# Ledger of designs, part 41: designed miniproteins, single chains, continued (5)

Each design is a single chain, and the fold is of that chain. pLDDT is the mean over its residues in the fold that is shown.

## One batch from the design tools (miniprotein)

Design m17408
Fold by ESMFold2-Fast:
Structure m17408 (fold): chain A 88 residues (1-88)
Amino acid sequence: MEYVKRIIEAGRELGVEAAGEALALLLEERVKRYKKYEYAEEAEERAIELLKESTEEDGRRALAFMRARLSGVAPDAEIAALLEDLRA
């Protein structure tokens, strides 16, 4: 939970708020799936590095993908590809 707040704050400070929200949602889902809190620390550092390379437009599309996936809607292939780029 605390790592989610830190990622969102970092995205806001870097001017890529939507990317921060998208990465926070992705990390929260991954931590719940694997139930490994040590993974959250490493992923938080990785997420902050990705935010430095992200654009606001990329973040908005990634956030839309994460919201659709969490609601059980099939993700758009174009948005799925964008999320893969953001993760790289």
Scores: mean pLDDT 67

Design m17409
Fold by ESMFold2-Fast:
Structure m17409 (fold): chain A 64 residues (1-64)
Amino acid sequence: SEFKKRVARLTRKNSDSLTAARLARAEEMKKKDAVKGQAAIADAETLGRQSSEASKKSEAFAEE
């Protein structure tokens, strides 16, 4: 029956690559979210340093 052939093909696809590819995709998304968090923190620190230099110039102007 066509139903048995479909079940056999789904079982093969699950064994071969589709399930592995989907799991790898989910893991990759989780890793990318963690990396994005670290990158955002690094960018915030860099911007904080640049803002600190700008603040020193701004404070000198405000204290006059």
Scores: mean pLDDT 63

Design m17410
Fold by ESMFold2-Fast:
Structure m17410 (fold): chain A 61 residues (1-61)
Amino acid sequence: MVTAEQAERALVGLVVEGLITPEQARAIAARVLAAGGLTPEEFAALMAEYGVSPATVARYL
């Protein structure tokens, strides 16, 4: 399960790579927290909405 804390760590890496903005990272982290965590598949699907491939997300999980 991807917790809000795990998502925040992944999102920091994605911001550093320039794949998402800090504002997008905050919005995504808030959605993970509100859901009580996501499965890796659900998190990958959410990240795909922001143009990040599942393969890229998997490198951080």
Scores: mean pLDDT 83

Design m17411
Fold by ESMFold2-Fast:
Structure m17411 (fold): chain A 57 residues (1-57)
Amino acid sequence: GGPLTSVQQKVEAAKELLKSFSPKNQEEAEHLAESIVKMLEAPEQDHALIRQQVLAS
């Protein structure tokens, strides 16, 4: 697609996190949800670190 708005970029980053992490239980699902919220609130430069922390957990 064409260039994304900043909001669309954050949404796409959150979607990629959802695709990359498959929660196995309630605790993992809550951790994923918290990480998505952090990603949506954080500046874009922090998104890679947030994603790495979720995937490393």
Scores: mean pLDDT 65

Design m17412
Fold by ESMFold2-Fast:
Structure m17412 (fold): chain A 78 residues (1-78)
Amino acid sequence: MKVTVVFDSGLKVEVDPADESDIPKLAEAIKQDYPELSDEEAEKRARNILEALKKVEEAGRAVPEEITGDEAGVLAVL
């Protein structure tokens, strides 16, 4: 299932929690909202977001079709 992450920059990134190939796209979008982050920090946040989305789906909760970058950032913290 694909989830759309909407960033303050206006970027929309479709991510499949099962597909790690979306990590670089998500990391680039995160860096546009948070330019102070290193490439490694942005990729780590992207991986944490995908992992959090997997956990939401696994828990049987309704996964929203669209989330904001701020909401994704909260998910990345755990």
Scores: mean pLDDT 70

Design m17413
Fold by ESMFold2-Fast:
Structure m17413 (fold): chain A 64 residues (1-64)
Amino acid sequence: PARVDTTVTAETVRELGEKVGAALAPVRDTAPEAVLEAVRAMERARKEGKTTITVRAVAGAPAS
């Protein structure tokens, strides 16, 4: 099936996931809800377009 850009591209998702992971890394132990929010946003992007293990990389932290 066609998976052309709808809202985000695969690279955009990866960049966002990396930036979110880096930004949330110091606060993931203090505010796990923020990490969960980011994970849910990434998962929705995945369902609508394209994503990979980026969601797991964020949620895979000890705070998850």
Scores: mean pLDDT 54

Design m17414
Fold by ESMFold2-Fast:
Structure m17414 (fold): chain A 72 residues (1-72)
Amino acid sequence: MSDEEIIEKIKKAAEEDLAFARQWHAEGRITPEELAAIEAHYQRIKDAKTVEEANEAYRELQRLLGRALARA
């Protein structure tokens, strides 16, 4: 698997996670501030040029999602 393929898979996973985050916000499960932070990290993933950048941004996105849901 090429670096480009790995980055593409991370971007797709992040897009799915963002869709879930938006739905959870609509359901009142996460705050507008939590959604904004998740969207900001999604932009970092979209702008990532290396696998390392994409992985780091994705790990932060996952931490934010986990913390937001745990506080709901």
Scores: mean pLDDT 82

Design m17415
Fold by ESMFold2-Fast:
Structure m17415 (fold): chain A 75 residues (1-75)
Amino acid sequence: KKKKEEELKKLLSEAIQEIIKENPEVKTFDELLEKYSEEEILEKIREILEKKGYSEATIEEILKLFKEILEKMLS
């Protein structure tokens, strides 16, 4: 359980870092959330993970984790 969650968090963190690097006007995760909608960020994460060859099941787990993180930030 714990090992799988740590791996998913690492993959999510790496995907978010790549999105930030590709957008030079965005320096932080908070700025990314201001510039892009939740839907747009989810799509960007999906594209990065697909390019890296992850399965649809793994991508869905990572997107679910991202939504949970956003809910905590917005609550």
Scores: mean pLDDT 77

Design m17416
Fold by ESMFold2-Fast:
Structure m17416 (fold): chain A 59 residues (1-59)
Amino acid sequence: SHMEELEAKKKAFLEKQLEATDLGIELVRRRMARQDTPELRRSLEQLEKKKNELIKELN
């Protein structure tokens, strides 16, 4: 049905957002390994929070 197609598209969008968020986490962690700053720690916390929210929406 049309509703099932919309739900599938929403799931695909959320999965792409999760993938992008995971890449962001890897980038921030790599930067933190070289230089640990409050700004990078805040960015990591925001990305991990976003990841948790996306996982909840996907489940």
Scores: mean pLDDT 87

Design m17417
Fold by ESMFold2-Fast:
Structure m17417 (fold): chain A 72 residues (1-72)
Amino acid sequence: SDADKLIEAAKNKKKEEISKLLQKILGMEEEEAKEMAEKIINLPERSQNGVAALVEAGASKEELKKAIESAL
């Protein structure tokens, strides 16, 4: 799934891959996706798993952004 790809990229700190996934699955603009990818790679693994679970559940980009900001 896209969520599985996201968590794998996050664990391996593949910021560019995360950015491309966020653009593809959530329709984020390139600059927004790059900012979110940078934040995601700096989250603890537990929080990265939470982000992936939200993506799998079909969360909006707005919900995902709030979750990422709250986990920082």
Scores: mean pLDDT 82

Design m17418
Fold by ESMFold2-Fast:
Structure m17418 (fold): chain A 66 residues (1-66)
Amino acid sequence: SSSVQELLQEAEDLARKVEAAGASASLGDRNELEVRLGVLDIMDALGMLSDEEVLRLEQLRETAAT
């Protein structure tokens, strides 16, 4: 759960940074967010996330999809 919490927090921090930067968001920050989301999606598929962690990931996916 610690590793999941760390990845979620890092992804949330990156998502906020990308959102705040808008059109000027770096490709590096976008790529790091996508990598962390991909890892979290795999962990979700393996049943490693709690219900609360799944909700946090769903919110991040919605933000990334827009």
Scores: mean pLDDT 81

Design m17419
Fold by ESMFold2-Fast:
Structure m17419 (fold): chain A 83 residues (1-83)
Amino acid sequence: SELVKKLEERLKNQDYQGLLDLLVNEIFPTEPLPVVRSVLRGLILSMKSLQTYVNILQELLARTTDPEIRAIIQEVLHEIAGL
């Protein structure tokens, strides 16, 4: 999809501010919760380090007020703690 292309471009450019803006403003409000979960889990494959991934998830949590999306971010962070 067009959102996936935007996501991939921002990841390739290491445009983490653009990535955060895309996730919070375009992906989180429009995509079903299982898709949001899959996208957040998949980000690790494009990150340069586990620490970068954790930092992105923590920043998303700080910028998100929707309790269902916050729960998904916390779920993914908890899964990472088990790695």
Scores: mean pLDDT 85

Design m17420
Fold by ESMFold2-Fast:
Structure m17420 (fold): chain A 90 residues (1-90)
Amino acid sequence: MDKEKEAEELIKTLETSDNLVYIKSALRGLALFYPEYFVKNKDKIIEALLKHKDKFGEEIISFLESMKTGIIPKEVREALDEIIEAIKKA
């Protein structure tokens, strides 16, 4: 229950923040500490990040690629691949 609320707060940060540092922190926090919610809310995360594509597109892609080099669950890595492809394709 607490984890769901914290994950939703991080997703709101992705939707409402115009600050790259906060966007990166929210992405990292979701993937590392709330992996189930990162995977579950993948489409919502894509929608939020697409709003930032014109300003931060390359930096967000680079950050997501860097997250794939760490020790992360397979499901999170697959979600990262889908998010990266969605941003590149748009």
Scores: mean pLDDT 82

Design m17421
Fold by ESMFold2-Fast:
Structure m17421 (fold): chain A 82 residues (1-82)
Amino acid sequence: MDEIVEESVEDVMKKNNLDYILPTQLPEVVEEVVRRATARGLDPRDFKDSIIRHLSRNIPGLTDMGRTVVLPDMVETLLAPY
């Protein structure tokens, strides 16, 4: 579970030549997790908490509100179609 999210975050970082995730790249991370989860026959929505945890660690400068309210809401919205 966490391995798929970790690999997805690493791929997005590598693609953008960064060692961190920008808030604007959040949809790219979710899309990569969805792609990998679906390829393995897993429900992408089951990865919500893992995505939030990994993004909280890899997006610099997140406030408490950003971590506890904004980031979870954005991830939920991006996973809603699945």
Scores: mean pLDDT 82

Design m17422
Fold by ESMFold2-Fast:
Parts: structure tokens; C-alpha cells; sequence
Structure m17422 (fold): chain A 74 residues (1-74)
């Protein structure tokens, strides 16, 4: 199996933080803005996948929705 690309590593990191609910919306936005390996389309795709994974976790879903709204407002 080939080594994960920086883009794949960044996407996996974001997914883990979203599912574990470790970071605030503000901290996640700061990290996303500082992460050039992920395009806005990449970030939105990760958020959509995380919403499906966390469908029974209302707190995580609300956090992901706030992140999406903030990114789409840019």
C-alpha cells in the first residue's frame, strides 16, 4: 500500500478531530485555514462524510454545520 499523501493525512486528521469532538469550531477553522494541503472542496467533502459517520451525535453534527456555514461564508 502506498504511503498516504499529505492531503490524505490532513483529511484523516480533520475527520478524527470532528468525530472525537476534541477541538472547538474556532480551533478547527484556524487549522483548516493554515492547512494548504486541503482545498475548500476537500474540507467540505470531509465534513459531509463526518456528518454521515456521526449521524447519532447531535453535538458533532451541530459543530460540523457551523464549520460548513463559516467556510461557505468566505
Amino acid sequence: MPEPTPRQLAANRLTNWLITNELSVEELLEWIRATPELSRADVLAVLDAALETAKDDKEVQEKIKKLREALEAE
Scores: mean pLDDT 80

Design m17423
Fold by ESMFold2-Fast:
Structure m17423 (fold): chain A 88 residues (1-88)
Amino acid sequence: MEELVKKAAEYILNGDLEKALEALSKIPGARKYIQNKILEKMGGEPLEFEDVEEAKKLPKSLIDAIVYGMLGEFEKAKEYAKKALEEL
């Protein structure tokens, strides 16, 4: 888990959001969990997903980094990615 979190955060800092998402996709439920967090950030209603227990263990700072990155807020994405690395 921690190695995937570090790689994802490093990819975000280098502007490689696609590689960050690919690394996180190895965690069960991570893709669905992240999609739900993006929906919440956009003011939508969260969807219920099964098998997201491992994804819930991801640092909030890393989830925020991915969400901001996917919304095109790259400066905030990098800021939260740095926080994720410091909290490991």
Scores: mean pLDDT 76

Design m17424
Fold by ESMFold2-Fast:
Structure m17424 (fold): chain A 89 residues (1-89)
Amino acid sequence: SSIVQEVKKLTEEGMKLVETPIADLANGLNKYSYEEALALIARGLALLNQALSLANTQNVPADVRQEVQDALARAQALIDEVNRLLLEG
C-alpha cells in the first residue's frame, strides 16, 4: 500500500531528525547550535505526528501503527532525557 510506504517513510525521516541532533548533543560534537537542534527535533516530531495521523485515519496494518506509536514514545523519551540532563547538569 502506498499509504503504508508513506507512513514508514515519515516515521523513518521523523526519527532521524530527532535522533541526529540528540546524538550530537549527547556526544559533545557541537555540529548543531541549540536553536538548530531544536528546529530539527520539532520537524521530526511533526513528521512522526503526521505518520500517526495517517496510520490512525487510513487502513494500515496494526504492526505498522504500532511502529509509529513506538517511534513517538522513543522520540519523547530521548527528548525528556536530554531536557532532564540540561536542567540537572
Scores: mean pLDDT 83

Design m17425
Fold by ESMFold2-Fast:
Structure m17425 (fold): chain A 115 residues (1-115)
Amino acid sequence: SMRERLLRLMDLGKKLGEIAVPKLEEIMASTKEAVPLSSEEIAELIGLILRSMATELGLALFRLLESGKAGLSREGLEKIRKILDLATEAMDLYEKDGVPEEEVLEKFKEELEKL
């Protein structure tokens, strides 16, 4: 059913987000010179998070930014965009190409290690 298909994609997005959170925390913790994000950059990030369904990653990102304990550099922002792009690619492999979830998650983890 269409509802079951959406629920499977939402569950996959949650798993991708959870897998990416440690890498997000590493990127933000290593930041030496934080850059303030514009309202436009925040809106773009929200759009990318929603497209990838990596909601847990997005929530962790904004929690860390709002905590004042971690910041985001321009390099860090580009890495976050790359993570969200990889999550979108993982969703497309699963949904469009019929790649098994376990293989999709393994490939996503391998690509994250390169960042």
Scores: mean pLDDT 86

Design m17426
Fold by ESMFold2-Fast:
Structure m17426 (fold): chain A 61 residues (1-61)
Amino acid sequence: SENEERLQKITREAGSKIKTEEEFNRALAAYLEVMEAHDGVISEEAVEELERRLQEILEES
């Protein structure tokens, strides 16, 4: 689906910018929290929330 393709793109882009194990663990936690909040559904809202959270993690580094 389009949302799955977008999810793959944002996770790949975030992965290329992750420099530390701490950033990786925070990114993984954000992914799991968003998936739980959306009952595992890859919706447009879930993708947007994850993208925002990943950007915040990378900007705080």
Scores: mean pLDDT 79

Design m17427
Fold by ESMFold2-Fast:
Structure m17427 (fold): chain A 64 residues (1-64)
Amino acid sequence: MTHTTTVVVEGTPSLAQGQALADGVRDLMLESGTRAEVVQQPTPSPAAQELAQRLQQAAAEAAA
């Protein structure tokens, strides 16, 4: 049986540094023939939560 592992990294100073980490993990896993997926998410704040809800609403409207 195969398992799915999710990795969460907090406190990265920039999106670029987080992306470099994601690319490194993906490349390492690809060398072993394994698919890897890394997702970046900002630490929730009241303003970020409000923005996220508005973005979800816009995405739902676009998908409809």
Scores: mean pLDDT 64

Design m17428
Fold by ESMFold2-Fast:
Structure m17428 (fold): chain A 94 residues (1-94)
Amino acid sequence: QADAAQRSQAIIQQYVDTVADIRAYVRQNLDTSMADLVARAAAGDNRAGNVVHMMRVRGISRQQLYDILDDILGRPPQDTARIFADMMGIPAPS
């Protein structure tokens, strides 16, 4: 269905944009402490919240997270969205 395909594309683009925003945030905060990021997340910083979540769930460093985000942004949008959804523990758009 055309409407379902259009909705899936909109969700894919939203995930791609979110990954790009998080990658930029990670680059700016490579040496920021986990305690500081947790405090920022508690204050309503969704970027800090997403970074903390991905690092804790996967047990990875901030540099490793940056490398992963940089890699997936070089992939087709559908793959970027799928990988990001998996990292966040949420449903993939398709």
Scores: mean pLDDT 81

Design m17429
Fold by ESMFold2-Fast:
Structure m17429 (fold): chain A 94 residues (1-94)
Amino acid sequence: DPVLPSSSESATLLRPNPALLAVLKKAGATRDTFTLNELLRWMRLILAKEGMRDPANPNLVRLSPELAAIFGVEELDTLSPEFEELLLRNTTVV
């Protein structure tokens, strides 16, 4: 389709794995299912609180040990497609 409305993808619900869900609830999330946009928004807030920004690279965030264990990486580029891919690998479509 040459015109795909973004809102239709936002309707897809994702259930985080237990480790990621625990991090989300600790950050203040009250739900166990999220749209991709909500999940990306929550993760940016969590990375701002628990991750450490690399002063040499403002788009690179050094993950806490908890987040590093969940994603399998120590640093995450929040502008990279890898960020979305790592989130999707740690969620199940409902």
Scores: mean pLDDT 74

Design m17430
Fold by ESMFold2-Fast:
Structure m17430 (fold): chain A 57 residues (1-57)
Amino acid sequence: SMEEIRAEAERRLASARAQRDNPVVRRLFLKDTGVSLDEPDEVQLEALIKILEEEAK
């Protein structure tokens, strides 16, 4: 469901942000989402939701 996808996206974003100064985490997030961890929360969350929707097939 969209609610479950959003909750998972928020969880993953919180985890990545907790390690925001880790260059490996920053690199992998950018590679996987196309979005930097320095972008606004809504931009990062939108990218994660899009990826999780594709993965949920």
Scores: mean pLDDT 81

Design m17431
Fold by ESMFold2-Fast:
Structure m17431 (fold): chain A 71 residues (1-71)
Amino acid sequence: MEEAREKAIAKLEELKETEVKTVKDPEKRAKIEEIFDRTIEELRAYTGDFKDMLEIVASRGPEILAILNEK
């Protein structure tokens, strides 16, 4: 489990430094970065199975889409 968690965190950090930085609106970018930071911290504190860890990550998709589709 630990190895899978570390890989998930590393991938989220990579996406934050690459894909998230392509967001042109600085307010939306900051909100998305906050979601990534929160998700990374949740994964660091997580002690359950791999399936539940994936569900945590998957639940953040709708939040990000809502921010991107604002006004």
Scores: mean pLDDT 74

Design m17432
Fold by ESMFold2-Fast:
Structure m17432 (fold): chain A 72 residues (1-72)
Amino acid sequence: SFKAYSIPASKHPQLQALMDARLAPVSQRNVAALRAFEAANPNASSEEVARLVGRVLREIGDALDAAMAEVA
């Protein structure tokens, strides 16, 4: 899960820029991976899709935690 960091208000623009720069590639790769999975597995169960989505959300969370730690 996301960590709560105490980020000074003066660093909010820096944090936002880092989040945008780091999450956009992660999001794009994971959207492509999800679409490839759906194309290869058109009859995948909701449980199988939910497991993939869970992994994607964890990766996004890790990227957010890393960005916050960098600017904290």
Scores: mean pLDDT 74

Design m17433
Fold by ESMFold2-Fast:
Structure m17433 (fold): chain A 93 residues (1-93)
Amino acid sequence: GSLNELLKAFMEALSKITGKEISYEDLEKLLGAMLFFDTDGDGKLTLQELEDALKIVGLTEYAEEIFKALDLDGDGVVSLRELTLFFEQAPKL
């Protein structure tokens, strides 16, 4: 399904940015944390909320690089829609 393809693309992108092996379990926890820390429910994440989510998988040191990669429109927030667009493009990175 599209979710499984999204998880694969995100895992590959995270591994390339961090240089570390990312498990599917860690990725599922990260996505769940991202949804949990979306406190306004508009599908947007600030850098701080992304850092809190990345803490679950021990990647907080890479938060700024990951945030920049996901902030496709440069508005200073990451939307779940932008995350979807990033994954559609990730195989070309």
Scores: mean pLDDT 69

Design m17434
Fold by ESMFold2-Fast:
Structure m17434 (fold): chain A 63 residues (1-63)
Amino acid sequence: SLSAEEVRQRMRELAKEKGLTDEEFDALLAEHVARSQAGEPADPLFLKIAKEVGDAIHAADAA
């Protein structure tokens, strides 16, 4: 199993592939945390990145 830090690193790498900078990804992650603490719905872009990383981890475990 991957640590939370390893998952975050994979999300950062995927965000770069999609044209986001490290700074933009850090802002997106901070916004997601703030929304979660406020009981607001998650950002769609953050959810998309998280899902793609989860799907990639699942595929790697199957190899």
Scores: mean pLDDT 76

Design m17435
Fold by ESMFold2-Fast:
Structure m17435 (fold): chain A 94 residues (1-94)
Amino acid sequence: MAPEKEKVLQLSGEHVSGRTYRVTVAVYEVEKGETDRAKYKLLGEVTFDLRSGEDWERLRRELVERGLLDEELARELEHAARAIAENNPDTPLP
């Protein structure tokens, strides 16, 4: 059988200025259980400057339109965004 592959999402964010927060979302294809990042195949990457929840929804829409985001990855994206927001309460992330 072919090795089972899965998509892995990496969300990184940084405060730029005022209420502007820059978010980069990278989606990789990996073999299930792989932890070595050098083995991750980049499928796509999106970077957005977020100032409001509407900017967050535009970022999410772009990922969907590129075919990068499925239901499982959408949930993972929201969880990662929440973790960043908990450490940065003034961020426009959910």
Scores: mean pLDDT 72

Design m17436
Fold by ESMFold2-Fast:
Structure m17436 (fold): chain A 66 residues (1-66)
Amino acid sequence: DAEKRYRELLRRSMDYGVLAVSHAAFSVSYRNEGDLKTSEEHLELNREYSELSNRYYREAQRLLEE
């Protein structure tokens, strides 16, 4: 039903959100060490996971609004 789908979409959004935050933290760490290339790779992953998190969150909201 709609409530179960909402919770699954919200869970996916949260999981990708955690991955995005982790990669943002790694990016800062590697940049501080002068490893700009690895920092940039983590920034790209942060953007990708942030987009996925936002996409699933929007789908969850859409279910509530119909």
Scores: mean pLDDT 86

Design m17437
Fold by ESMFold2-Fast:
Structure m17437 (fold): chain A 76 residues (1-76)
Amino acid sequence: MTADELIARMEKEFNEIIKELKEGKITPDEAYSRFLKLAGEAAEAASQLTPEQRERVVARMAELFKKFKEEIEKLK
């Protein structure tokens, strides 16, 4: 798996979490739990990548976490 493939998978799963959250299919707590699972799985997969590729995955994960917090705040 390349960093680009891992990032694409993370973004797809993140978008599914946000979609279900906005549609009221999952609670904010469930969305947070799913996001943490996604982050953990991404970190494990990134351990098989080069250091430069791992930094790209970590940077994207941080950006997705920021977007997740913004979406949660919009629901309050």
Scores: mean pLDDT 82

Design m17438
Fold by ESMFold2-Fast:
Structure m17438 (fold): chain A 62 residues (1-62)
Amino acid sequence: GKEEIKEKMELAGLTGYISREQVIIFAEKVFNLPAEKVREVLNKLGKKRLSIDEAADILLSL
């Protein structure tokens, strides 16, 4: 669930507000998600940075 994603992000050294590229790299390495798919979803949000909670919600939806 969302909490497991947040725990994995913390273990990867991600904290506070993170860049879109940090989310993409994390998703590729930890969940084997295609970078292109993650990038497309993040681009639709128009945000430069994401909180750990926002990033976890997005990754949970993929």
Scores: mean pLDDT 82

Design m17439
Fold by ESMFold2-Fast:
Structure m17439 (fold): chain A 59 residues (1-59)
Amino acid sequence: MSPLEQAVRADVSRLLGRSTLTSGFGAVAERAARRAGLPVTGVVTEAIVDALVAESLRL
């Protein structure tokens, strides 16, 4: 993984962390899973983070 991909992954994790302070894990994980087309589990998984990182790097 490139340094840029690692930095984006850290930023995504930080943003998800801030969201869970107000929305709760289930809501954040559900939104991320739905955007990535993944099953909703109520937990932020590595696959969901990977999907969000891929979207963030796409221009």
Scores: mean pLDDT 57

Design m17440
Fold by ESMFold2-Fast:
Structure m17440 (fold): chain A 108 residues (1-108)
Amino acid sequence: MTPDEAAAELAREAKRLAEKAIEYAKQGNLQKATSLLGQAISLADHALYAAISAGNTEAAKLLQQAIDKLKEAKDLASNAKTQEDIDKAIELAKEAIRLLEQAEKAAK
């Protein structure tokens, strides 16, 4: 597997976990949602290192933006006090998914 292929695959896996996190958040299962967001962050970090190793600056920038949004979503979900906090966490996770999709395409 090339570093670019690794970045694409890891970004796709991070996206899948983030999508599952959103579904659990919608069900009110914040513990499962935050756990899945944490796993997505880990995979996105590995994707970022693979993109950097490939010299793919476009994919690396998109992955860093996605990681930042996933971290914001996880922190907000972990400290959620209102339904509005949960809704904001879901929207941040959706933004991260879009960035992960763009990163996957940039890495292919």
Scores: mean pLDDT 89

Design m17441
Fold by ESMFold2-Fast:
Structure m17441 (fold): chain A 74 residues (1-74)
Amino acid sequence: SLTRVVPVTLDAVRAFDEEALAAGATEIDVVSPGSGLSTRHPAGRADEVYQSALDLRDLFEMDEDEVVLTAIIP
């Protein structure tokens, strides 16, 4: 699996999504650091991943606009 810390911007999330799709990923996991909460989205849905990252950032009052993304490759 491909895992990366990315800034919570649409451009950064889209760049990761494109890299994940090129690697054969079918899904992307959005993980809130330290909380144990994650959400999973289909790869190719960068807007959904971005919205999920914003929601997790706001819910947990994260000090930095960063999220951990993991590409799920079958």
Scores: mean pLDDT 79

Design m17442
Fold by ESMFold2-Fast:
Structure m17442 (fold): chain A 58 residues (1-58)
Amino acid sequence: SAASSAAASAAGSSGGNAAGRAAEVGFKDQPETAYRAAEAAGGPIAGKGAREAALSAL
């Protein structure tokens, strides 16, 4: 169900990349800044993933 999927997603995020989650919050204001924050936290691959996630949200 959607609720179960959302809960699993949230649980996976809670212990993970805190900087990446901060970057997600930043996408609301400045996607480029959020992308760079994610890249700094997880390297170039993480930055690319964050950008693709932002594009899929559009």
Scores: mean pLDDT 53

Design m17443
Fold by ESMFold2-Fast:
Structure m17443 (fold): chain A 99 residues (1-99)
Amino acid sequence: MTEEEELERFDEWLKSLGVDEELREKLLEAIRAILEGDYERALDILSEITGLSREELIKLAETKSIDEIAEFLVKEKKLPEAVADLLARMIIRAVRELK
């Protein structure tokens, strides 16, 4: 399966959740960066999506669970729970790979 086929499936899923175009484009770019192993770029995009600094994302990944980060993002960004869970998993993955 190609990265483009995976990204198309994520795009359709995000559309089904009612995610706006700007946020969808940023989420897909973050997913692409993770699939390519470019965790620094993934964190930069996640920083833009969340409005949190790189340092704040690292602290969240080190001190909070996936569920706690997802709850924070639902509360602060008014995102669907499934999108917040995806963001939380991406944050933890990117931070873990970068130390």
Scores: mean pLDDT 80

Design m17444
Fold by ESMFold2-Fast:
Structure m17444 (fold): chain A 94 residues (1-94)
Amino acid sequence: MKKLEERLEKLIKEGKELLEKLAKNPDKKTLEEAIKVQGEAAKLAIIIEVMKKVGEPDEKKAVEILKKEYKKELDEIDKQFAEYVARVRAAFEA
């Protein structure tokens, strides 16, 4: 758990730094990196919550539980994130 929480904190920090960089100089590479880091942080946060709720210390097993027991919730989150990414890319190309 502690290592995953530390990884999440690093991803959140990296995401903030990428957003600050994007605000100063908007470029496609920084946008794609920011999207990737934010997506990884969101998924890791969900995995950590599942691990805490079910008492599963193995990340891979927690991901399998998430896919099996919370498939609809995961699919909805993935859909919302994909729609968000599409809107951000469209706005950036305008």
Scores: mean pLDDT 76

